# Designed miniproteins, single chains, continued (3), part 3

Each design is a single chain, and the fold is of that chain. pLDDT is the mean over its residues in the fold that is shown.

## One batch from the design tools (miniprotein)

Design m8072
Fold by ESMFold2-Fast:
Structure m8072 (fold): chain A 107 residues (1-107)
Amino acid sequence: ASDETIKLVQEAKKKVQESLELLKKDPLGTRDKISKMLTESGVLTNKSGGMSLKEGDEESYKLLHEASGHTSLGSISSRSEETVRDLGEYHLKLSLKKLDKALKLLK
């Protein structure tokens, strides 16, 4: 993969990690910040996925597409009431696992 594709995935991962930490510590006080970071992560993940496809890396594309889906579900759940907050953490952790697998294939 290109250095640019790798950098986009690394930045997307950082935003999901920071969002997960904020969601655990202060989900209500950081709601808008989490939403913004996860939206930005989704854009970066979709862009890097498209670049991976163009480079012929279908496996990295699949992992990045799955990560984007989990980031989106995590974002929706993080904006919900306390009863679905654990679902937000679950999806963000799955997103991180998929992003880590993609980074290992791309390097």
Scores: mean pLDDT 82

Design m8073
Fold by ESMFold2-Fast:
Parts: C-alpha cells; sequence; structure tokens
Structure m8073 (fold): chain A 80 residues (1-80)
C-alpha cells in the first residue's frame, strides 16, 4: 500500500465542509476507498483522493507522504 502526504490547506469551516463533501461524494461514486490507484485519469484521480482522505480520517494523527502535483490536481477537481 502507498502512503501519500495529504496537504490540504483548510482555513475556514467552509473548507472543512468542502473536504467532507468531496470525501463522501468520492465514496458514493466509487463504492469503496481504494488505495494505490494510478492518477492518470479522472476516475482514478477521484479514487486516489478518496483513499488519501480515508487514511487521514482513520488516523488523523498519522502523517502520510507528500502528495504529488497530479494528486493535488485531482483533489481540486473533486472539490469543484
Amino acid sequence: MEKVRLALAVETEADIQALRAAYEKALAREGAVPMGIATKDEAAGRAVVAGTLAAARRAPHMEVEAVTPLTRAALAEALA
């Protein structure tokens, strides 16, 4: 399993709500929280976002590895 650093800057309650909405949306569409999925396409990007968000929520005190620019772009798309 791959470990990635989730580095989403949240500055307001609205940011936290947006993150939560993206997480729930990704889970609803994927039916699961996959990890280690390639981020080369839109669906795979959303799956990776769901996986990293799940890892952060299961262990909020756990630090994961740095997220690549491609994975951060997928996160931005999921939030949009």
Scores: mean pLDDT 44

Design m8074
Fold by ESMFold2-Fast:
Structure m8074 (fold): chain A 61 residues (1-61)
Amino acid sequence: MSEEMRRALVEDAAAFIREVSRLFGLDTPEGQRILAGYLLREAREGNDEAAVRALEAALAA
């Protein structure tokens, strides 16, 4: 299904970015921000405003 494929691509991108952030220094603010950004995109595409707001707050902190 197209939705399933879209989720797989988002998950793969998030996993890739998580690995990159680990290479930079395990749980750095940079990695947290990048991960939140990718999750924010997924929430927006899923029309989940509550998740969008929560992730925007996390990015701002």
Scores: mean pLDDT 62

Design m8075
Fold by ESMFold2-Fast:
Order: structure tokens, then C-alpha cells, then sequence
Structure m8075 (fold): chain A 63 residues (1-63)
């Protein structure tokens, strides 16, 4: 399930280099991933696996 990959990303268990591929494999749309990346960058937070995972979860739940 998509939530399992999100939880692993939030836990820092998936490196950022693999994060997009793992999220796509889990069925999370590219548009959600792109919006999550943009949100993290615009928030002034560093683009880390944890910050990306939290943003993806928010957008995925809202969609």
C-alpha cells in the first residue's frame, strides 16, 4: 500500500535518491510527488526524505 512507502520515507528508511521511484511504484501520482517537493522547498525546509514523506502524505490524503 502507498501508506507503507510514505511511512518508511517519513522514518528516513528510504534515501531521497530512491524516494520518487518508490512512491511511483506504490501508486502515488507524479503530480502529488511534484506538489510535495514544491511545498517542502517553498516552506524553507530542507528537502529530506522525512519532510518529503510528510508533504506527500498531506497531499495524498487530501486528493
Amino acid sequence: KAQEVIDRLKAGEIPLTDAVAELLKAGIPESIIARAVEEVLLSGKPLTPTNLGEAVERFYEAS
Scores: mean pLDDT 82

Design m8076
Fold by ESMFold2-Fast:
Structure m8076 (fold): chain A 116 residues (1-116)
Amino acid sequence: MFYMAVGFALDLETGSEATVVLDENENVIEEEGVGADEKLKRAARATAITALELAKRLPAGESVTVRLAVALMSKDGKPVILGVYEGIGSRAEDRETLEKMLEEAKKRLEELRESL
């Protein structure tokens, strides 16, 4: 099974945001921020780690080959798990499935941001 995690940290007062994407070994494979300081980037990374740990501990159906965990940092500095997304793919398609799930998760977070 392949795992990815996305951690989002949003500062609603400044409009600053940070996004960190981790692989299954907690390596940072993507890090971006709009007006984000190192504190906000670290919060996003910690949030992604928490999401990844949750995804690895959940039981899986026999056909589940990929998991993407998505979490947002709350105003109290605590991670809020937004979702754990599961896909069924062939070993050759698992990476492409994760990339599609990541893009959908990013879109859902933009929609949540627009509602705030």
Scores: mean pLDDT 68

Design m8077
Fold by ESMFold2-Fast:
Structure m8077 (fold): chain A 88 residues (1-88)
Amino acid sequence: SLQEKLRELFSRYSELYEMGEKADKETGERLFLAAQTLLLLASFVVDPSEEKNANDAIKRLEKVDKEMGQTLRKLLDEAKAILAREEE
């Protein structure tokens, strides 16, 4: 469900933010960027017009952390699949 996906995105946001606060500056900057990207994915889930902003954020993240960017891209694709099922 969209509610479960939103809960997952906010849970991951909280986890990454907490890790970023405890990390060194360079690692923290990457983790905070990933957390911000998760917020944009959550925005897309509640407002599908935000899809471009979510995709652009993932592309920016992939440039600094390819693995995390790929993980968040999978989450975006899962959110898109849920939205498509609810529209049909």
Scores: mean pLDDT 83

Design m8078
Fold by ESMFold2-Fast:
Structure m8078 (fold): chain A 76 residues (1-76)
Amino acid sequence: SAREEEIERQVKEILGKLGVSASEEQVELLRDFLSRYPDKVEELIEALKPVKDKLSDREVLIEAIRSVAPDYVPPA
């Protein structure tokens, strides 16, 4: 769908601006977040910048996401 294509583009934008590569698990978390908060791309980028070298740690990524959306619950 157009929304899924937009989310994929937003994930690539986030990773590109951070200058990092991501695992499929990290990409899935970013897709899930953006599916719920499509207008939070800029805030997410800013939250991820200080921890960009630690994004392989799932807990670090989730903590950064929750700084943008405190009520966010990751998929099981």
Scores: mean pLDDT 82

Design m8079
Fold by ESMFold2-Fast:
Structure m8079 (fold): chain A 75 residues (1-75)
Amino acid sequence: MLDEMIALLEEEVALNAGQSLPAPSDEFIAQFNEAIKNRDVAALRELLERNRGKLDALFYDTWIGILRIEKAVSK
């Protein structure tokens, strides 16, 4: 679950690295936060696919860090 979500975000970082891309919209952030909160890997995958190559890698890198911390605390 968390590993699959982290892997999806790592794919976006790899694709978008070194590109001058805009920060995500408030609408994207709301949908993203809902998918993460619900641990909905399918919803996250669909959201990322619709926005592939369009958003700043720093946003995804930040969330990879957050999810790795959550994984470390989870049992």
Scores: mean pLDDT 81

Design m8080
Fold by ESMFold2-Fast:
Structure m8080 (fold): chain A 84 residues (1-84)
Amino acid sequence: MLKILAAVAREVSPDKIAAFVVAEYNGEQGSAVAGVDKKTKKTSSGIGNGIRVTAELSDDGKTVKVTAENLETGEKATITAPVV
């Protein structure tokens, strides 16, 4: 079962948010960073330990929806993190 253990979203520049994510699958932990452009809403995916992380910015710019996906099974877990 894929789990998101922690997610922190932070504005790293005026146009960019980074989402730092720790996920667990079968007792193994992976960490990845996903990026979001605030103006274009383009996302960059991070991959750590077989887990792909994507981030989607809310329309008000206050929260990020983080999705972790196991690349072998296609199993997904989602959490919403505030931007701090």
Scores: mean pLDDT 76

Design m8081
Fold by ESMFold2-Fast:
Structure m8081 (fold): chain A 83 residues (1-83)
Amino acid sequence: MSPEELARLYEEALRANEAALAEARAAGAAPETLALLEFHVEVARLLLEGARRALAAPPEERAAVLAETEARLLALLAEAIAA
């Protein structure tokens, strides 16, 4: 899969997760359900921003951008597991 195709898939995933969250909020979903959907949006946003930053970066900086994105994702996952 090309990096451009991957970024497009992450963009589609973010839109789908944002739509699901908006729909759940409109339906008066339980706080636990809203928290889970908010987490899905955060993960999707982080992955998309990481992919976009990597694509925009010079080749020599792409590994560092991806490592930063991975570190942020791991921190977000660790926070979610602790909660």
Scores: mean pLDDT 82

Design m8082
Fold by ESMFold2-Fast:
Structure m8082 (fold): chain A 88 residues (1-88)
Amino acid sequence: MEKFVLTIKKSYAGAKVGEKIEVTSDDTVGQVAEKLAKALGLSPEVVRNAIKKHLGVSDDTKVDRDLLEKIAELIKKTFGVELEVKSV
């Protein structure tokens, strides 16, 4: 199991700069969206719909580093929150 930490580097509303979100390679896109929604102060449905619309991946897809980096770019573009992806 690979572990990742997503750190909020910049935020305009709802998200706390410096907040860390722990994700593993066993987490699905749906589970990552739930964790992100909680940290960003958004509804899980809003985050899941953004990921599905822009990345074309299903909620049941397991995450890897490349997919997490794509999700981070999407969150930055769509919600104005900058996330840093690091392996633990």
Scores: mean pLDDT 81

Design m8083
Fold by ESMFold2-Fast:
Structure m8083 (fold): chain A 91 residues (1-91)
Amino acid sequence: MELSEKEKEELKESVELGLEQLEKDVEELKKIYEETSDKEVHEQIIEGLRNGIEVLEQAKKKLEEIGLYELAEKLEKRIEELKKLIEELEK
């Protein structure tokens, strides 16, 4: 199904804003993880990051289907950054 130009522009703006918000949220979660010794909070943060990766992977596939490859590439970079962060936090 073909999206209208308006729908494509709105989706692009939504994704860009979502990525900026995600960056801020991840920085805040990193602070909380470093400041707390609560293992249950640590587990919840890691699970949240893993769920975020799944959402981004689904969004990337949808963007590729509609030809927004530049946005899909930005999502891929964020996915890789989040995977690296999880590996660092689980050490």
Scores: mean pLDDT 80

Design m8084
Fold by ESMFold2-Fast:
Structure m8084 (fold): chain A 81 residues (1-81)
Amino acid sequence: DVLAKEEEFLKALEPAVEAARAGDWETARRHLREVAEKFGLSEEELEGLARILELAAAGNPDPAAREEYIALSQRLVEKLS
């Protein structure tokens, strides 16, 4: 079930998002590595995700980062299906 796997992925990201919003990038990156291990993400995908969280926490949403997030999300849904 593709939707259930997407929901599980987003839920697994919650601790990383919370740490990033708190400015704790070390903890955020640790949680991202755990998500990468669980869902089989590449180092490139993990680095892309880290950049998106850094931009979100800075309060300056970059349209390019939003497009990267959507593209990454779609690739991960396909990979998990």
Scores: mean pLDDT 65

Design m8085
Fold by ESMFold2-Fast:
Structure m8085 (fold): chain A 61 residues (1-61)
Amino acid sequence: DLSPEQVAQRLLDRAQQLLAQGNYVAAGTVLDGVERLRDAGLMSPEQVARLDALRAQLAAG
């Protein structure tokens, strides 16, 4: 079983891949999932910073 932090890392990696592909709708859905982990306090500060950076990239596209 994966820890919540490991799940967050895999979802962040997937969101980055989807953004690179121009798939903004799927990237947004994945980032919504990561946001739930953030709200539950299950993410590291570095993962929270990465989420915010990816959300900014999504908003710019």
Scores: mean pLDDT 86

Design m8086
Fold by ESMFold2-Fast:
Structure m8086 (fold): chain A 98 residues (1-98)
Amino acid sequence: TEIEEQGAKFIQKGAQLYRLLRPYIAPDFGQRIIDELSKMNKALMNKDFDAFIKQGEKLIELFREGIREVARVDPEVARQAEELLRQMEEQLELIRKG
């Protein structure tokens, strides 16, 4: 379905954003992001879009925290990360409205 496609795109962008931030974030923080992405993938497989949305909101907040850390070290990478996060926020809103 279109909602499933948007969910898959959200997870793909989340994985891309994680890879971009990975060199700059603490390993424990990175593991929290991986765990949240895994939970979202399970919710998507189960077509539990309410759980997917709630987990997505938590993941977005984790990424905002990670981007603030990166911005202190590499402002250019932070700007790239902010654009990916903006796209993820838009995808989550499409899922919420669908």
Scores: mean pLDDT 87

Design m8087
Fold by ESMFold2-Fast:
Structure m8087 (fold): chain A 55 residues (1-55)
Amino acid sequence: SPDEELDKLERELLQQAFAESRADPSSLPARLAEVAAQVKARAEELGLDHRGRPL
């Protein structure tokens, strides 16, 4: 389902962000913002496809 796809994507991106931030903890807020942006973009794509109409 779209919700499960978003949850899986967010979890994978968060795990990557935390792993990469271990070398530079100051980068974590920026990486979390990137994760949020990617999840939002994917949600919009899935919303359009799932509804079969423009938002």
Scores: mean pLDDT 73

Design m8088
Fold by ESMFold2-Fast:
Structure m8088 (fold): chain A 98 residues (1-98)
Amino acid sequence: SEIEKIIEEAIEIIESEEKFRELLKEKLKMTDEQIEEIKKKLSEEEWEELRAAGALSYAAQQLLKLGYEEEARKLAEIYELALEGTKKEEIIEKLKKI
């Protein structure tokens, strides 16, 4: 399923700093130096929050492009929870229910 692939990619980015770095390089054309500069300005918790928010935002945009408006709306709701400081494990559990 296209939806399942997009959700799995989002979970991988949340769990893996390397996958998040790939996203920043490929989609935002960032360099390793620019990524390190951002990371150094953030706490470990803020960096994890940025990864979750970025993964969820990217997944929601992909779902919208494919016409999966309901699933994109559910992702947007999970994105708001991530911004409110909801734990990574709970975010992943909610994503798996889409």
Scores: mean pLDDT 83

Design m8089
Fold by ESMFold2-Fast:
Structure m8089 (fold): chain A 88 residues (1-88)
Amino acid sequence: SADEETFKKASEEAAREEGELVRERLLAAGASEEEARAAAEALREAVLRFGEKAYKVLKENLPVSAEELAQEALEEARRLFEERLAAA
């Protein structure tokens, strides 16, 4: 399993990347800079919190890679956001 510090850094990096992606897409869709930033920050925080929760569950119950679990969750979050943008 990955070290807690390694997992935290990976989660923070992934959250930052997702937030930036959301910001760029919202700006391209005509949202204001303030709206795009607020949405990106909210998503970044949600992704980071999910990662922390997933790590705790993994550490307590399962001998599996926390990084792989977090990556799968982030890919799901990306897909959900894409679907929401397409529906808007």
Scores: mean pLDDT 69

Design m8090
Fold by ESMFold2-Fast:
Structure m8090 (fold): chain A 86 residues (1-86)
Amino acid sequence: SVEESLRLYIDILTALIDPGKGKEIVDELLEKGYRPEDIYMAVLFLKENKLPAEYLPLAVEVFEKMRTASREDIEKLLKEFLEKVK
């Protein structure tokens, strides 16, 4: 299924960032009710920007907020996140 595929991609991408802590953080976010799609987007963003897995909870919150945001607000949210984690 799409959901099973997303979980597999999350696990693979997270292992590439941090094989020790990444899975624990992903599992905690899923337990808290975050969507696999938002987690996937956050993990992909961290990997592309070479950011550590410790920022995953913050990144997931940003992507969750982006689902209801305008394009301009999306760009602002991502910029503010990058400024905070640099």
Scores: mean pLDDT 77

Design m8091
Fold by ESMFold2-Fast:
Structure m8091 (fold): chain A 69 residues (1-69)
Amino acid sequence: DAAVQQQIDALVDNIVDAIQNGDDAAVVAYIRQIRDIMSSVFNIAPNAPMNPAQQAVADAIAQRIQNAV
């Protein structure tokens, strides 16, 4: 879904900016939003633990953030 990918890309950019500004609260909030989007895409409750497929996507996003800083 192009709209979901666009949302995640924007949130990743916002996380990078928040890290550069030292805004830990904003980083946590954006990570939670990505998690909520992934939970919605995989059709599970937002507060349910991530399954292995969701964890792989989360790890890929974390790697993108780490490579950007």
Scores: mean pLDDT 69

Design m8092
Fold by ESMFold2-Fast:
Structure m8092 (fold): chain A 95 residues (1-95)
Amino acid sequence: MLPSKEEIEELVKDATKEQQELVLKAYELVKQLVEKYRNGEIDLDLEDELGDLFRQIIDMINDPSLSEEQKIGLQRAFHTLVTGLDRERLDALIS
């Protein structure tokens, strides 16, 4: 099951507003993509948009100006989104 919006917000609370908004945008796209998979729909534009956001988040995590607290929060949020999406994607394919 996907994490709640509140769980993601808590993980990135120490990040900048811009970083938080990027992660929350990725969460919303993950949620939409999961709904598409459950309906047997493929949305390549949405997958590409989410891929671009994940790349931006990875670049953000690798920024040497980040505090350890910000980096850990962003890494946990990213891991949570990726593992949630992978699980839902697998469940949709085998059901």
Scores: mean pLDDT 81

Design m8093
Fold by ESMFold2-Fast:
Formats: sequence, C-alpha cells, structure tokens
Structure m8093 (fold): chain A 119 residues (1-119)
Amino acid sequence: MKSYIEKQRERILKLLDEAEDIVRKALENATPEQQKAAEEMLKLIEKTREGVERLLDLVSAGAPPEEVRKVALEIESNMFKALKLAEKLPKDYQEKIRKLLEEVSFIVFQLVQLAELEA
C-alpha cells in the first residue's frame, strides 16, 4: 500500500501534468501575446512542480511547520502568477487551468496542516 504522502504526490503531479497539457493545447491557435503568456505559464508550472517535490520531502522528513509553510507560500506565489497569465488565454482553457491549480492549492494546504499537527 502506498503511503498518504505518496498518494498526494501522484495526485499533484497528475494535476500539474494536466495543466501543462492544457497550456500546450492553448498554444496551437494562440496569438503572439497568448504564446508568450503560455510559455511563461509553463515555466511557472515547472517551478510549482519543483516546489511541490520539496514540500513533500519536507513533510516526509518531519520538518518544522515554519519551513513547510515557507515552501507552500512559494508554491502559491508561482501558481498565482500562472493564474494571472491564464487570464490572457481563451476562457475555456482559463477555467480548466484554474480548477486544476485550485485542486493543487487544496492538497498543498492539507500537507501544511499535516505538518502543523505535530506542533
């Protein structure tokens, strides 16, 4: 059986992969402004992925809640910037990306709460 943390890892990574795929599909008929926004979003999704891996490592290691919160805030900052860029994409892609990143945010908050239960 996979641990709770490993299940959350798989869930978050799938959500980020789906968000990346939607951004890439938005590029197929994009204006130059939309292309630039989508390329910047892909970089922010990659930074979010790196932050999530670090967050999961810290939670697994029993790191202090303050360090876990710091990494979670960095993840949220990158996702917020990606959502602002998504406003330049067609509304159907924007809504799909928003839902996926909101679900990632929810899981990140659950992981922060798990770390705080030891305090």
Scores: mean pLDDT 85

Design m8094
Fold by ESMFold2-Fast:
Structure m8094 (fold): chain A 91 residues (1-91)
Amino acid sequence: AQAAYDAAYASTKRQFEEIAELYKKAKTPLERDIIEGVLDVFVATQVVASKHLPADERAAELQGMKDAVEDTPGLPEELKARALAIVDAAL
């Protein structure tokens, strides 16, 4: 369980730090829509993949993702809420 948590936390935090930086650089609504799409695909893909794990490993992975999203500095509240909603629906 710890290994699944650590891997999910590290992967999610890295991806969301990149998303936060890209969102700061976005100048148009289209650019923001593309970044939101990247977030949705990343989170949904991880949630679907977690369904193949044993229940305890899946719970650890989803919690690692959730904690990483909450711990990501500079992530807009709208994007944070969006990501957390997808993860929470899978818990």
Scores: mean pLDDT 82

Design m8095
Fold by ESMFold2-Fast:
Structure m8095 (fold): chain A 73 residues (1-73)
Amino acid sequence: SEEEKIKKELEEAAAEAQRLFAAGKEDEARHLLSTASKKAYEGLLKLGVSEEEAGKLVDEAVRRGLQRAIEEL
């Protein structure tokens, strides 16, 4: 589904941001997370997801991506 695609893209962006944090590229990591999170949130709202649910889904996708990258180290 389009929702699953949005969540997957955000998880991948969050994992990449964690790798950037680990490499000491903090500004690049923050910019990537901010941009990807905003894009995912706006995409979910366009699909008719509520603001509250969209926020929760964004938070969950970010946490999953960050955790996955940490566990791969």
Scores: mean pLDDT 86

Design m8096
Fold by ESMFold2-Fast:
Structure m8096 (fold): chain A 93 residues (1-93)
Amino acid sequence: MSEEAERFKKLAENILKQAREAGVSDEDIAELEKHLNAAVEAVEKGDYETAIEHLRRALDILSRAYPNAKDPISLATAILGVATALAAERNKL
């Protein structure tokens, strides 16, 4: 695994932790984890376009959960994490 993919994997783990702390539903957490894992795999392969698509899906999931969040700060942190990753991958295109 590249250093870039390893750092992204750690970021994805933190995003999932913050989303769980925010009280995002188990169904949305499962969908979020699927897209974050797919984004990590795409980064490992140098497929930044696919990584960006999965990150956009992750952002949509978190944004949808925001109005009902138990901890809005943890959810905002998760959203910022995805947005930061999305901007970084977009700069590689």
Scores: mean pLDDT 82

Design m8097
Fold by ESMFold2-Fast:
Structure m8097 (fold): chain A 100 residues (1-100)
Amino acid sequence: MLSGTLTLKVTGPDGSEGTLTVEITSTTAVPGADVAVGRVVGATNGEALGVKVGDSVAVVVPTSQPDAAGVLRTAVPAGAPAAEALGQDLEGLGGGVIVG
């Protein structure tokens, strides 16, 4: 179950690696995945990943691979219901692994 603060090791589309710390504000479940929306509270190598502190991100965790995550930029504010992220055109920031 996705709650609190997640630490994600993320690899961007150009192969750049960084670590994102995301404060989760809402979660929802869909067939095959859990979806969380949160605010970025920490970023290492964020410029290469195209992410900065204060950005809203959606984290998609497949039920079959709960340690793997897709990290997507979203226009949904961090305080909004996670279900709203499902209707957005989501920009892929990279694939990642939950490490904390």
Scores: mean pLDDT 65

Design m8098
Fold by ESMFold2-Fast:
Structure m8098 (fold): chain A 78 residues (1-78)
Amino acid sequence: MRERIAELFGRVALAAGLSEEEAEAIREEVLASDAPLEELRQAVIDGARMIVRAAEAGLLPEEQGREAREILREAERL
């Protein structure tokens, strides 16, 4: 489960415009974290929602908004 959440965190970072190196660092931090899984899942949901809103406001490309909606659907099913 934590590995799936870490993957979603990396995808949120990339959708937000962060580099692959930054996304990898975030994935490693999540895997090393002792934070509750529900807290980490909620953080993914919150991050994805922010990206959706930014894309709808024209601050990010539509493709990144679509990826964020996919991330949101996957996180909600965990």
Scores: mean pLDDT 85

Design m8099
Fold by ESMFold2-Fast:
Structure m8099 (fold): chain A 70 residues (1-70)
Amino acid sequence: MIEEAQRLVKKAEELLDSDPDEATKLAVEALKKLGVQVSDEEAKQHYGETLISAAKLVIRHRLAPPRFSA
């Protein structure tokens, strides 16, 4: 689940310079594993780097539960 999404994000980062298309695909899969809906249209409009950053933010948010301010 979250751990698998983290592995996909790491792999996407490793591939970003050598195979940006595969990196983008892995970032989309990570977002889907996190329960984030990404349409094919949205995936085509965003750069792989942007999708990787989005997945990282979702993972961070899921691992660090938010607390309200008093």
Scores: mean pLDDT 72

Design m8100
Fold by ESMFold2-Fast:
Structure m8100 (fold): chain A 89 residues (1-89)
Amino acid sequence: APVVAEGVVYNIRKTEEEAFIDVAVPRDAADAARVGDRVRVTAGEVVVEGTIENIDLSPNHPAIVTIRADDPSLLEKLKVGDKVTVTVL
């Protein structure tokens, strides 16, 4: 069964080569995730598929999952503060 977590877009970062979305999630959801996991990030009709590149469990902020988007153009449809559902594929 897919693992599903509710989250909030924390940051969106584009370079010349890559695009990343940082999602703030509950710590129990972040603890269950692994770097390299395939994920789907859903915000209404917007669906972004990608791979977990990093998980930040630092105590000074929310747990942050960094996802490398397969399609950088889809990140233009998301903004910081958007509520999202993260599904581990």
Scores: mean pLDDT 80

Design m8101
Fold by ESMFold2-Fast:
Structure m8101 (fold): chain A 86 residues (1-86)
Amino acid sequence: DGAVQQAKQQASIETSKAISKILELVRKAKETGETDKALKELDKILEEFEKKVKELKAQYPQLQAYLDQLLNFVKNTVNYAKDVIS
């Protein structure tokens, strides 16, 4: 139904925002050498995304597999970013 489609779209938008922030943090960390600051900000991005995914899963259990794939994608991107800036 429309609510499920809107939730799916919201998750997609939140994923795009998270990825954009992660990429910007990587670039700034490379330019400034502020690794510790970037690592803390990456953790906050992941924590906020995990919270959003948990809320959507509770409301739309049928989206669990899709939401888990998005969470895994963001988590892997954060881990890669941490490796690159460390």
Scores: mean pLDDT 88

Design m8102
Fold by ESMFold2-Fast:
Structure m8102 (fold): chain A 103 residues (1-103)
Amino acid sequence: SAQEERIREELEAAERDIRDFLEETNVPQEVRERIEELLEKAREAMENKDYSKAIEYIDELIELLKEIFRSNPDLSTSQGFRLLAIMGSLETIKTMLERIKSE
């Protein structure tokens, strides 16, 4: 459906923004690997139309990004704004998934 295509495009855009952010920051390797794992699991859940699991993985990803924001006092103002924008994009994806799930 057009809604499923839009969600896929938004997730792909968020994945690119997250990777760009991680390349510019001093996030530990274990945290980077967990982010990549959650992104892969969210994508696979969406392909399987398991929107409940996709929402859970995205929610866990948002919480992990919030922890990065809290635990990295050396983030520049621009890096902080980029991280907040990424979290906003993920919340939008969650909202779109909830709407598809309720149909």
Scores: mean pLDDT 84

Design m8103
Fold by ESMFold2-Fast:
Structure m8103 (fold): chain A 107 residues (1-107)
Amino acid sequence: SKVLEELIKLIEEFSKKAIEAIKNRDIEKLKELLKEFEEESKKLIAEVPEEAKEKVEELVKALIDRLKWIIENLPNMSDEEREYEVELLEEFTKSAIKGLEQLKKEL
């Protein structure tokens, strides 16, 4: 599915930029990136096949909710906590992409 390939690319690019913003404690950049991701992912999800839509929506929502939590808590994080959150986001992103790649093969 072309739409799933575009969504995978969007998640990869967003996560890379978000991780950089988190490392720099750039909350304003992180908020900007999240807003752009919410708008672009919503457009792509509208084009996802019905049989895959719920799973894709849940995955995207989990990523958005994670970034919202990071935005709220980043000012109070130690450098060690921030590094740990980066590692968790990298792991989540890899898992999400693997799930979408598998779903793409089944469609």
Scores: mean pLDDT 88

Design m8104
Fold by ESMFold2-Fast:
Structure m8104 (fold): chain A 79 residues (1-79)
Amino acid sequence: MSPEEQEALALLQELQEKVKEYAEDESLSEKEKVEKILELTEEVIARLKAMGSTDPRILALIEGLEKIREELEKKLKEL
């Protein structure tokens, strides 16, 4: 596995763990949960893009996360 793939997987793992933490945090409102998850998703996308990778797998991952970002932005507008 390339160093870029390893970094991408580590970022995804951190994202998944933080999303779970925010989703299960009873002290946060639904709006606050979506806002925190959106911010974290945008940060991960920015870090992946900063790698400058031309690997189709990394590019597909960025595209998938951008779609998730758009859905989160839509949900936030409905809250």
Scores: mean pLDDT 83

